Designed miniproteins, single chains. Designs and how they scored, part 92

Each design is a single chain, and the fold is of that chain. pLDDT is the mean over its residues in the fold that is shown.

## One batch from the design tools (miniprotein)

Design m3392
Fold by ESMFold2-Fast:
Structure m3392 (fold): chain A 100 residues (1-100)
Amino acid sequence: MSQEEKAEQMRKAVEELLEQFRNSTDDKSKRGYLAALLQALRDAAAHLPVEVFEELARLVIEELEKAKPSLSPETQAYVDEVVAEIERIVAEARRRAAAE
């Protein structure tokens, strides 16, 4: 599989998880999809060029922040934790790229 095909598949997987997150009505399901998004982004960080991963991570953060006002307070707090973790993954990916 080419790097472009792999990047497109990972982007599609992330977009599908974001759609499932938006379409879920219960907090447990929303938190489950948020946890799955974190795992998908960790996998993307390990396999994609840092610039491609950073753009994907930025899009996820933007979509989560847009959705946040419509969520319960508990899920809003979890979104904040997820966004902070995504930012940590991005920082680690940048450090790894700078070391190579």
Scores: mean pLDDT 83

Design m3393
Fold by ESMFold2-Fast:
Structure m3393 (fold): chain A 63 residues (1-63)
Amino acid sequence: MSEEQREEAFRLAVKLIREGKSAEEALKAAAEYLRKQGASEEDIAELLKELAEWFKTVYGLEP
């Protein structure tokens, strides 16, 4: 996937967390956005893993 797609997915997920959405909801929204952009399932899975680990570390949100 492109860097622009990655950055937009990250921003979307962070926005949802800041709005009080769960980590699961934020990850689901990021995945849906990336699939619409034509990202591979492998690239999506890797980014979601990174986001989930970041959410756990920074926001204390368990998967």
Scores: mean pLDDT 78

Design m3394
Fold by ESMFold2-Fast:
Structure m3394 (fold): chain A 91 residues (1-91)
Amino acid sequence: MIELRVEAPPGSRLPLRIIAKDLESGAEIEVTVTRDADGRYRAEVKILKYESKEAFDKLLDFIRQFAEATLPPEAVAAVKKAIDELRKKLE
């Protein structure tokens, strides 16, 4: 079972923090969505706790689905890019 927490500053939609935790394994990731000075969306993925590749892949897919359902297309593209880059670095 995955727990999702979404945090934003009062009165603002950005920076948006999306925290996903697998309650069975305890694996946890954070995705931060921001806008740069040029108004472009940026996303950063931080591993808070790594337990297994399978749990981690499930969390990344859950975040991707959440972004697709809730964020504008440009922000979704930034989140997907950050996820793909992180997956490549992990092997």
Scores: mean pLDDT 78

Design m3395
Fold by ESMFold2-Fast:
Order: C-alpha cells, then sequence, then structure tokens
Structure m3395 (fold): chain A 85 residues (1-85)
C-alpha cells in the first residue's frame, strides 16, 4: 500500500540522518538495534516496504562504507524477520 511505502521512506530517511550524525561504532550499533526493534513491531507489508526503500536508497545513493554496512545489516535482519511465520 502507498501508506506503507510513505512510512518506510520516513523511517529510512530518519535512520540515514541518525547514522550520518553517529560519531562512534557504538552509536551506529544502537541506531541499528533501535531500527530492528521497530521493524519487528511492523506488519509484513511494512517490513517489505522498508526493505524495498533501503535497497533503492543503496542502489541510487553514494554513502560511506560504514553507513552501507549498517543498511546492508538491516536489510539482512529484516529479510530474516519476514521469513519467520
Amino acid sequence: MASDRAYAEAVVRNTVKQLEKAKTKSEMESIVRSVLLLARSLSVEQQQALLEVMKEYLANTEVSEEIREALERLIAEIQAMIAER
């Protein structure tokens, strides 16, 4: 649904901004953990929208290696959540 995508776009935008402001690996790990906790509370449809937006962001945007690794970790973990029934 369009509403699921709009929510996913807001989550990804806020996550990237937080990762860009993170000054330590510990802060980045805390951000990743917070996003994973949020993702686990979402519907499967919202989790799928979140994956699509994250993948599109990585495909279309140059980010630091650290931000790329954080987003790739989020993608892998959310894919695992979707596989749980």
Scores: mean pLDDT 82

Design m3397
Fold by ESMFold2-Fast:
Structure m3397 (fold): chain A 94 residues (1-94)
Amino acid sequence: MEEERKEAEKEIKELEKEIKTNKVLPFTVPELIEILENSKDPEKRREAALQLGALGKDVPESVREKAIELLKKLLKDKDPRVRAAAEIALERLE
């Protein structure tokens, strides 16, 4: 978990830089929410969590509560990298 958290923090900081330089993220916020709810692919859940975390306070208030709820569920995910991504994302959204 410690190494996975460090990797997630590094990736989220790079995504934050990409957002600041007006680069387009691979998924829209509605797509990220759908991935967190429905994806069987742990890599997609991990990427979606990191992207939501990178957006942080820029996640629309209308979907923020749902995003936080879904990220809290990912804290219990089977994949340790998904759990680490969810932890860092929650720190950014809260």
Scores: mean pLDDT 78

Design m3398
Fold by ESMFold2-Fast:
Structure m3398 (fold): chain A 117 residues (1-117)
Amino acid sequence: MSKEELYQEGVAAFRAGDYLEAARLFNVVVTLDPDNIVARALAALSLYLAGHPEVALAYLDELLAEDPDDPVLRRVREVIESGDRAVARAIADALAALPLDASRAEVLAVIEAVLAA
């Protein structure tokens, strides 16, 4: 299965409310494409929405250790740390509408738009 097919299965699982399966699929995409910001953000948000905030934060902390200034990962971490599940879900839903090859700037713009709503 291609990373694009795995991503679409992850999005379908997310939309079905199966956040744990979504997190699993997005983590497989991250394994195939480690620098993919869409898959990284959706993996963390899906882990959080599945009821695993500590796992999501540990995952983000490992990524931020490599790039502490990544604005997408910092924003996702702040949302998860806040405990606001409604905002986290709104961000993840908006990101799931993006193609897998969306730029970091596009992903950040989507996150900031949800936070400003």
Scores: mean pLDDT 89

Design m3399
Fold by ESMFold2-Fast:
Structure m3399 (fold): chain A 64 residues (1-64)
Amino acid sequence: SEEAKKKLLELIGEILRLIGEIFDLEQQLKKEKDEEKKKELEEKIKELEKEREKLMEEMRNLKI
């Protein structure tokens, strides 16, 4: 249906946004020298990865 297609495109868009945010944070982490800031970046990346996986699972379920 058109509604299912719109939902799929929305999920894809959100997943791509999260991938971009994770990539940017990983680039920051590679350049960071402060141990506390590294820990903060690692925790933020971990949270965004969990969000990405949740949306990817939702997308897989929608296509079934």
Scores: mean pLDDT 84

Design m3400
Fold by ESMFold2-Fast:
Structure m3400 (fold): chain A 68 residues (1-68)
Amino acid sequence: SSAEAYYRRGLELLAQKRYEEAAEAFLRALDLDPSFEQAEMGLAVAIGELEAAGRTEVARRLLARARA
């Protein structure tokens, strides 16, 4: 499915440490399938890594979008 394709792209981006882009890919997967638990976990990992890197403003913006 398209949701699965975005999820796999998110995993690739996580492996590359491209956390903001990974979070965007996981958000796209969740837009297509809101019950996609693996994409929710991937998003949480990406946001956590952004926070750990001191990118707190970006992390908060992404978290707010996940709740919309």
Scores: mean pLDDT 89

Design m3401
Fold by ESMFold2-Fast:
Structure m3401 (fold): chain A 68 residues (1-68)
Amino acid sequence: SRIERLEEEISKNPSGKLYLALGKAYMFLEDYEKAREYFNQASKLGLTKDAELYLHNIDSLKALRAAR
């Protein structure tokens, strides 16, 4: 529902903030591949620093889980 609403908003008027919100939602669901895609879109639309921080966090979390 929340993800569906964000996707509908993006289809009408794409913005970096909406892509960042979608990335965060997928990160919460542990869908890191979709989260990464949306953070990359947020970066392309001007939220580069915020997106880069979350992308680094995903890489660190994946590395930590792989080490277990």
Scores: mean pLDDT 80

Design m3402
Fold by ESMFold2-Fast:
Structure m3402 (fold): chain A 78 residues (1-78)
Amino acid sequence: YVKKGEEAEKKGNYKEAGEYYYKAGEEYKKKGEYEKAIEYYRKAAEAYKKAGDMEKAFEADVEAGVLELELAVKKVTK
C-alpha cells in the first residue's frame, strides 16, 4: 500500500494517495508497528487535506493520535 500511495501522490491523485496511506497505517497497526502506523495515518491525513476531504483527514489524524497515546503508555508501563 505504501508504494501505491507514493505513486498516487506523484500523480496528484491525493484522495487515492490518502486511501492507500490509510491502509498502510492499518496494516502497520495490525502488526503492532505503531510508529509506522502513526507515520502513514499522518500521511493519509495530509493527502486527504490536499484532496479537500476534511472528514477523512480528521479520521486519519484521530487514528494517529490514539496510537501516539498508546505508544506513550507503552513507554511508561512495563
Scores: mean pLDDT 79

Design m3403
Fold by ESMFold2-Fast:
Structure m3403 (fold): chain A 85 residues (1-85)
Amino acid sequence: AKEYTEKGDELLKEGRYEEAIKYFDKAIELDPNFALAYARKGVALAKLGRFEESQLYLNKARELDPNDPKIRAYIEEVLAIYRAS
C-alpha cells in the first residue's frame, strides 16, 4: 500500500493526475480503510475538475478518520482549487 501511495504522490507533483489516481486506487484495493489514500485521490480528482467525485472520496476519508489533521488539510486544498475555478 505505502509504495503505491508514494508513487501516486510523485505523479501528483508531476501534474500526472489520471496516473496518480490509478496508484491511489491500487492502495485502496490493498487497504480499503486507508483514509489518506481516499483523501489524496480526492485532491487528484479536484485537480482534474472532477469536483463531485472529489467530494465523495473526501467524505469517505473523513468517515474513516474524522480527526486526522492531514485529511482536513486536503479538504482545504480541494476547496481552494474549487474557489480558483
Scores: mean pLDDT 83

Design m3404
Fold by ESMFold2-Fast:
Order: structure tokens, then C-alpha cells, then sequence
Structure m3404 (fold): chain A 85 residues (1-85)
């Protein structure tokens, strides 16, 4: 799978859109926001469309620092990106 961005510049407390492609049709997609220490700050679930694309709006926690975005398809790590404040 491929995310539209490998790196996001974000503002704490704001919303961002995470999108990607190359997933199995109608797969369950889990998006995790992790801090710099690998702690999960937020977890979101969506479903890929029939073409293997997804788009999901996530909220950056107000206490967030720099970290990692992990995208899972069917429980398997499919793509990773970073975020910076």
C-alpha cells in the first residue's frame, strides 16, 4: 500500500486527511497515530473502497509531539508515514 504523503506537517488539535491506495478491495483499514516513543495516541478504523483506496480524517491530539502514522490492512502493517509539529 502507498500513502499520498510520506511526511505530514501538523498542528496539535487540528484535523488532517490521510489517504492511500493499493489496499485489497473493501479491506478493513486501521490508522494509528504514535508519539516519538511509539505509544499509540489515537486509533481510527475505516474501509477501503472497491478499488483499494481509502481516505480518513484524523484529529491530531492537542498534546502531540512529532511521531509516526501506521496504516494496517486486515491487521498487517501496510504503510508508514511521519508527522511533525
Amino acid sequence: ATLDKSSYTVTPGSNIVISGSGLPANATVTVKLLDEKGNVLAEYTTTADANGNFSLTVTIPASATNGTIEVYAGGILAATATYTI
Scores: mean pLDDT 82

Design m3405
Fold by ESMFold2-Fast:
Structure m3405 (fold): chain A 61 residues (1-61)
Amino acid sequence: SLEEEFEALKAELEAAIAAGDSGRALRVLVRMAELIKTMDEASAKRAQAELDRLWARLLAA
């Protein structure tokens, strides 16, 4: 499902952030943003909120 794909990308992003791999983290963030475009409004809103939190963590690192 799109939600399963998003959770897999989220796990990959968290691993990239933990490893300090900013290049990988940015590529995963782009993939997550593209996936959100294929979601319904409610799922997209929730996914965008999670992406915004992950983006804030990356920028704070």
Scores: mean pLDDT 79

Design m3406
Fold by ESMFold2-Fast:
Structure m3406 (fold): chain A 59 residues (1-59)
Amino acid sequence: SHVLEARRAAAEAGRETLRRGGSDEEAKKAVRETLREHGVEESDEDIEGIVEAVRRRLE
């Protein structure tokens, strides 16, 4: 689905931000902007959840 594709792209953007040494705040911004580019609006809580899930997978 469109939303699932947007969430996957957003998670990848957040993951890349963290891999290059970016902050959690920068990763949240990357996730938010990627979702917006796909026409998907998510709450700050959902965006934080995506970043947290990505961080857990990197550690």
Scores: mean pLDDT 82

Design m3407
Fold by ESMFold2-Fast:
Structure m3407 (fold): chain A 93 residues (1-93)
Amino acid sequence: SAQQAILQKTVSTLEDIFRKVFGELTPEQRSILALIQQRLIERVNAENLTTMAEALEALVEIVEETVKTDPSIPKEKGEKIIEELKKKREEAK
């Protein structure tokens, strides 16, 4: 349940940042968010991540790769999401 709690908080943080950057999410943006969440779950389980800082670090890497490869995320908005996640990672300590 510790991993589940960290996943819930990290996913909630990502959803809040997406809403902050995009406003009301389109179906396409919800699909991208779900894909990022799935990749995060896989990585947290595979690497046995147990802290918010570790989960947020993994999330930053996943989002950076997704922004580079997915043309439906405008570069400017992708950069804002990454900046907000890096800030949350620093605050998590």
Scores: mean pLDDT 83

Design m3408
Fold by ESMFold2-Fast:
Structure m3408 (fold): chain A 67 residues (1-67)
Amino acid sequence: SAEEKLAEGERAFAAGDYSTAAALYREAIRLDPRYAEAWRALGRLAEALGDHELAAQYFAKADELEA
């Protein structure tokens, strides 16, 4: 499920495996494109990688989905 992919991605992120986290977050979004938490997870990942503009875009997408 999308929730399982997000959970797997969060564990990868916590371990510092950002490439695996990115792949799992994208898979969660592929399974449920309206899953706001998966978009927020991509935002946090982008912040961790120093891409603040991309992070803002992902957070904005998550906010739109929860509006």
Scores: mean pLDDT 88

Design m3409
Fold by ESMFold2-Fast:
Structure m3409 (fold): chain A 65 residues (1-65)
Amino acid sequence: SEKEKKKFEEMVKAATEAAREELERFRREHPGPLSEEQRDELNTRVTRAGKKAMEEVEKKHKEEE
């Protein structure tokens, strides 16, 4: 239970941080207002970054078991 809770918290934190970093990176690349195409790309990149971060945390915890 405690280990599962810690893993979940780490996954959520990692996903949130990855999403934030990707958003900041995208904003540096596109400092002005975003086009519809750019907004779609941003959503895709942020979602992908979050998923990847969660998967990395999950793999690390599985390896440590």
Scores: mean pLDDT 80

Design m3410
Fold by ESMFold2-Fast:
Structure m3410 (fold): chain A 68 residues (1-68)
Amino acid sequence: SMEEQWERWREELLRMAREEGFSEEELARLDKELTAVMEAHRDASLEERERAFLRVYAATVRRHRARR
């Protein structure tokens, strides 16, 4: 289902963030943000949901990398 696909994307993005060297605090914050995006976009199209999800992840990764 769509919700199962969204949950798999969330888990995959968190796994990739862990590989990028995110701290436990950064991972917890990202998880909360991804969950909020899922809830906010429940009625959105597949494409809009995927785009919103990737935007949050990309912004978080850029912030993480910019610190060093």
Scores: mean pLDDT 78

Design m3411
Fold by ESMFold2-Fast:
Structure m3411 (fold): chain A 71 residues (1-71)
Amino acid sequence: HKELLEELAEELEKMGYDQVATLIRSMGDIATAEQAATVLETLAAQLEARGADPEVVELLREAARELRELA
């Protein structure tokens, strides 16, 4: 799952979400796939509530779904 999280972080960083990208990278070494998926789902909901780019919200939700399949 570390590769999936790194790809997601790189894409978010390109979109200007540097702090979110840093958080996602940190999860690659510490979190299980299930834990990472839960964090991404929570983060997506928080960003959506704050009016973040819908593409960013969807990327986080898609990554969470893929991580659930790895768990």
Scores: mean pLDDT 79

Design m3412
Fold by ESMFold2-Fast:
Structure m3412 (fold): chain A 74 residues (1-74)
Amino acid sequence: SVMEKRAEVDKEVADHVRDVLAKLQAGEITLEQAEAELRRFFEELRSKYPEIDPEYLDMLERVALRYLREKAAA
């Protein structure tokens, strides 16, 4: 179902954001590289989950990028 796919997307986003943030905080990548990795990830999600509302994915991408920027500034 679409709801099951949405739960899969939510988990993949949470896991990926955690991994990117860990690399950023460890100094392994720059903020610019972290943002680029997140944007590429969301482009892949759009292709993998065409049944998910594009507006929902756009919202998740905006929230993830904002979260990453806020954590980088802390």
Scores: mean pLDDT 86

Design m3413
Fold by ESMFold2-Fast:
Parts: sequence; structure tokens; C-alpha cells
Structure m3413 (fold): chain A 70 residues (1-70)
Amino acid sequence: SLPGEFKSEVTDEQFDRAARRLAETAARHPGDVEALKAEIDRLYKEGLVDEKTANALKAQIDRAAAERAA
């Protein structure tokens, strides 16, 4: 159980790092959105990203992956 008072101290740098990691995964497995979601899930469980950051990363990567697939 997670306390509602927990706030992510994720900085712009951490967000960028997470996005880079996910982008690398997308590059190795182009079109594998499931692989990217699994990576985000890992980061979330480790506490590296909060729910807001995870949603932002999913939106950014989903958009990038969709453009690559086109």
C-alpha cells in the first residue's frame, strides 16, 4: 500500500533518463509497445517515477512509437 502523501521527487533529469531508457528499448524493439510498458512498470515499482511521470512517459513514447511505425 502506498501513502497518498508520497510525492515524486523526480527531476527533469530523471524524467529524461527514463525516457532515454525507454527510447532505447523502442529502438531495439520497434513497434513493441508492450515492451515499453513493461519497462515503465519496472521504473514505477522501483520508485524512480510516479504515476504522473509514468503517464507522461507513456504518452511521449506511444506518440514516438506511432510515428516510427508509420
Scores: mean pLDDT 66

Design m3414
Fold by ESMFold2-Fast:
Structure m3414 (fold): chain A 78 residues (1-78)
Amino acid sequence: NEEEIKKLKEEIKRIEFEIEILEGLRGIILGVKKLAESKGDQETVEELEKKIKEIEEKIEELKKKLKELKEKLKKLEK
């Protein structure tokens, strides 16, 4: 029980960190997209929109997994 709790906490921390990195990367790409928009660089804007979508999809997948792991942890701790 205690070892399962430790493993779940480690996995939760890893996923939280991965989400934070992806959110940071999304923020950087959004900044670059705004710069490209200001310069009328439509091709770069389209490439960055695609990358933003891919990152957002991965964040949502990780958030779903994180919710499931947190619910498992709650049941083990109570």
Scores: mean pLDDT 86

Design m3415
Fold by ESMFold2-Fast:
Structure m3415 (fold): chain A 57 residues (1-57)
Amino acid sequence: MKKIEELEKELTKHFEENPDDNKGLAELLRKLAEAYKEAGDEKAAENYYKVAKAYEE
């Protein structure tokens, strides 16, 4: 879970410091989705993929 914790911390900081960087936020959200998928949490992975797509549009 360390990778997920590190990605969540990075996402929170990015959201606070660069809220208008939609591309960077989408990239971090996609990495979180993949990390959750690898951990077996498919529901969380799907939710993060959907949020990432919203930022990519």
Scores: mean pLDDT 79

Design m3416
Fold by ESMFold2-Fast:
Structure m3416 (fold): chain A 57 residues (1-57)
Amino acid sequence: KQELLQKAVSLESAANINEAGAEFNESIPQFKEGAERDRETAEINRKKAEELREKAK
């Protein structure tokens, strides 16, 4: 239970980092495709974190 919550927090932190990196890369035209990919990855990580939090209840 505690372990699932810790994993959820880690995934949320990873998603925050990916979003920040994506926003920076979006300012550079040649990196826009990579930035879109990073945002998609961040969304997936947030969904996984939510599932882990539900399981921890």
Scores: mean pLDDT 78

Design m3417
Fold by ESMFold2-Fast:
Structure m3417 (fold): chain A 87 residues (1-87)
Amino acid sequence: MAELEALEREFRARVEELLRLIEELLKQGRISEEEARRYRLEVEILEGLALIAIGVGKVTNDPEFAIAQLEKIIKRLDELEEELKRL
């Protein structure tokens, strides 16, 4: 499960960076409080989905599904970060 553990660490780092970026953009007045709330909610949904996928992979001792789902979720976090950086 080394690959799943590495992706889990990457996912956590990406979430922290994205939430920090949202907070900074809000403080700078570059996004509204409503936009910040929407981005945070999407991150929270993705975090929930990632935790479920990780849990399933660990419990079933079949990481392939969890790895595939986590890679898709990380890609979506990257897309959100790029969207925010373009603001």
Scores: mean pLDDT 83

Design m3418
Fold by ESMFold2-Fast:
Structure m3418 (fold): chain A 96 residues (1-96)
Amino acid sequence: LTEEQENDIAKAIVLLTLSVGIVAAENRGEHEAAKILREASEKVLQALDNKDYDTAIKILEEARKKVEEVASPELAADFQRLIDRVIELIKEKKEK
C-alpha cells in the first residue's frame, strides 16, 4: 500500500470507531456525549487530512475530558477507552 492509502485506511478506522461511539451514545439517550464525539470526529478528520497528528491527538484528549463531564459514569469509561485506542492509532501513524 502507498503512504496515502495507509493514511486513508487509518482515517477510515478512526471514523468508524468514533461512529460506533456516537451510535451507542444516541441509542442510550446520551445526546451531549454523542455531540462531543461527532464534533471531535469532524475536527480529527480535518487534522488528519492535513497530516497534523498533534492537533488530532489534542482534539481527542479534549473530547475525552468533555465526555467524562457529560456522560453517565458507565459510558464515560467505555468512551474514554475508545478515544484512547484512537489516540494510540494516530500516534503509531505519526511515528513513521
Scores: mean pLDDT 80

Design m3419
Fold by ESMFold2-Fast:
Structure m3419 (fold): chain A 65 residues (1-65)
Amino acid sequence: SMEIEEKLKKAEGLRKLAEAYRQKADELEATGRPEDQALADKYRALADQYEAEAKKLEEEVKELL
C-alpha cells in the first residue's frame, strides 16, 4: 500500500529530525551558557514532538496491517 509506505517514510524522516535536534541540544548544553541551555530545552521539546508524530504514524501503520 502506498499509504503504508508514505507513512513509514514520513515516520523515519521525523525520527531523524528528532535525533538531529537532540544532538544540537547536547552541543548547546555542553557550552554551559544559560542562553544555550534555554535553546537546548526548546530543541529537546521539538525533538519530543517529532518523535511523538513518528510514533503516531507507526501505530497507524500497525492498524492498517
Scores: mean pLDDT 87

Design m3420
Fold by ESMFold2-Fast:
Structure m3420 (fold): chain A 92 residues (1-92)
Amino acid sequence: MSEELKKKAEELIKKAKEYAEKGEDKKAKELLLKAAEYAVELARLGDIETAEELVKKMIEASKLIKDPKEMAEVIGAILRVLGAIEDQRLGF
C-alpha cells in the first residue's frame, strides 16, 4: 500500500513539473493536489519519511508554477500534508 501510493505521487509530481514547464499551470496544480492527497494518506499510515520527501518534491514543482492563483492552491495542499505529518508526530 505505502509503496504504491509513493509511486503514484512521484509520477504525478513528475507530470506536474512537465506541465508547469510548458505553462500549463492549471494542469500542474491539479496533479500536485492529487499527489498531496496520496502524501496525506502516507502520513496517516505512519510513513512520515516518504510524506516529507513528497512535500520537498512538491515544493520544488510548485516553484515552476507562475500563476499566483494556482500557486496558492498548491501551497494550501502542501500545508495540508504538513499538518497530517505533524498530527502523526504528536500522536507518537
Scores: mean pLDDT 86

Design m3421
Fold by ESMFold2-Fast:
Structure m3421 (fold): chain A 78 residues (1-78)
Amino acid sequence: SDEELIKKAKELARQGRYEEAIKLLESLKQFTPFSLILLGELYRRLGKTEEAREHFAKAIALGVTPQEFDEASSIVFS
C-alpha cells in the first residue's frame, strides 16, 4: 500500500538512503502534498535543487498554503 511505501521511504531516509527512498515514493499510486514535500526534501538533500523545486511546486499546486507547506516540511522526517 502507499502508506507502507511512505513508512519504508521515511525509514530509508532516516538511514541516509535517499535515492532508495525516492525510488519507493515514485512508485506511489497517488501523490499527496505530503508525499510531494517528502520527495522534494529528499532531492534537496541529494543536492538536486531543480528536482526538489519541481516537487515543492507540485505540492503547492495541489492547494497547500505556504504556511501549511512550511509546517509539513518541518516534520517530514520527524
Scores: mean pLDDT 80

Design m3422
Fold by ESMFold2-Fast:
Structure m3422 (fold): chain A 88 residues (1-88)
Amino acid sequence: DLLERLREVFRNGDLEAFNELLAEIEGISVESLYYSEPTVEAQKERLKPVRELAEEAEKRGDLLTAQSLYAAGSVSFEEMEEEIRKIK
């Protein structure tokens, strides 16, 4: 379950697993992710495409994909849970 994998990755703070999952969702190689960027702004920038895809999925009524992508596009576990809960 993709959503469970996203929650587990954020909960454990496993950046490597998160980058692998993000690459899977976006079709982006892990090399294209700014793995070493420590700032919140840099993380938001690299996750922006995931957030945009989540919004498009939500608008078309694909709520499961939207929840997974919102989670992947979040910069913290708390933000991830909040976004998932919002989609009802």
Scores: mean pLDDT 56

Design m3423
Fold by ESMFold2-Fast:
Structure m3423 (fold): chain A 89 residues (1-89)
Amino acid sequence: EQEEFLERIEEALEKLEKALKEKNEEELREILKELAKLLKDWPELKANVPDELIEKAREIDKRYSELMEKLKEEFPELYDEFLKLLAEE
């Protein structure tokens, strides 16, 4: 279900935000691995989101972008690790 998938991404982003505030690099690594797995399906699901879920998908996309900017600024090495995880098949 598309709504369940969006909820899983939202939960992962909430965990990421908390780990960033706590400066916990170990938790950040674990959350980034979880998020990378979820995001492998994101482009396909985002393209096929029902009208009623479009606004939720936009909010998630915005929050993701904001958190990635923060991660890149505060933890550039972890950001690079995350990009490598996204590229792995």
Scores: mean pLDDT 77

Design m3424
Fold by ESMFold2-Fast:
Structure m3424 (fold): chain A 78 residues (1-78)
Amino acid sequence: MRERLEEEKKRLEERLKKDPNDAEAWFRLGGVLFQLGRLDEAIEYYRKALELKPSDRTRNVLVGVLLVAGRHEEASRL
């Protein structure tokens, strides 16, 4: 499982090197980092995805990750 996540992370990072405005790549990279337990990095990448392409789905996922990370004030402001 971890090997698959690391492979997906590398593919997404290569996509972002070519197109740093790829909101879907930022969102997926956030999901990979969340699965790896790297919550603060996941939050940063979900925020980037939300900035590039605002959506209720992305906002709701970001709120959930913020709550898991104990960052309740930031979650309530979204």
Scores: mean pLDDT 83

Design m3425
Fold by ESMFold2-Fast:
Structure m3425 (fold): chain A 61 residues (1-61)
Amino acid sequence: MVEEARRKVEETKRMLDEGAPPEEVLEKAREALDLAIRARDEELQREAFELFKEAVERLNE
């Protein structure tokens, strides 16, 4: 589970860097956060939540 959460976080970061639509990044960030919570990895949860917040901010732009 930790491996899946980490891959999802990295995928979300990549999408954000590539300029993917904010709504798609938000969806991936939600998946990453859910996986990180299930893995009980506090650091991955923090990273996923930061990505989620960034995607929300871009939606408001």
Scores: mean pLDDT 80

Design m3426
Fold by ESMFold2-Fast:
Structure m3426 (fold): chain A 110 residues (1-110)
Amino acid sequence: SVLDQSQRRASRSLSTLSSNLISTVQQNRDTVGRVVSDPSVRDQVLSLLDQAISHLQQSRNYALQGNIDLAQRYLLQGGRHFQRAVDLLTQAGLGDLAQQMRDDFAQAGS
């Protein structure tokens, strides 16, 4: 049916999207660990990025199972943790890094 074809396409698109976002967030995590000098800010941001990666991995796993609803929920939760990390960097005066991370995430999601 058209719905079955749409669901299979959605599962594939969500798994690809989650994989791209995981790679981008892992790269951003490495950058944060290298360039953020304040240990308190660094550790909090890294924790949020680790939570984002975990939820994006769950999103990918559910997408591969064809569970679109759970894949979307975990994708949104991963995105929220990423946004909290970016907001914390902005509040810490690292706005240029925060903007670069937002741009990378948006591009990976396109």
Scores: mean pLDDT 91

Design m3427
Fold by ESMFold2-Fast:
Structure m3427 (fold): chain A 66 residues (1-66)
Amino acid sequence: MVLERVRRLVAEGRVEEAVDLAATAALMTGDVRPLEEAARLAEEAGDLESAEKAREIAENVKAVVA
């Protein structure tokens, strides 16, 4: 599952990679849940810039997904 990999990347301090993975998955599958989780975990890790980027991508995907 993409969500499990996202959580693992954030735990390893690889926050940007976690957001990029979640963003790519959301754009390909239409599922924004891993991206929303990545944003929350990035914010908890103190990476507010990555968290904001993830939120923006999630909103854009939501606008396209049925």
Scores: mean pLDDT 79

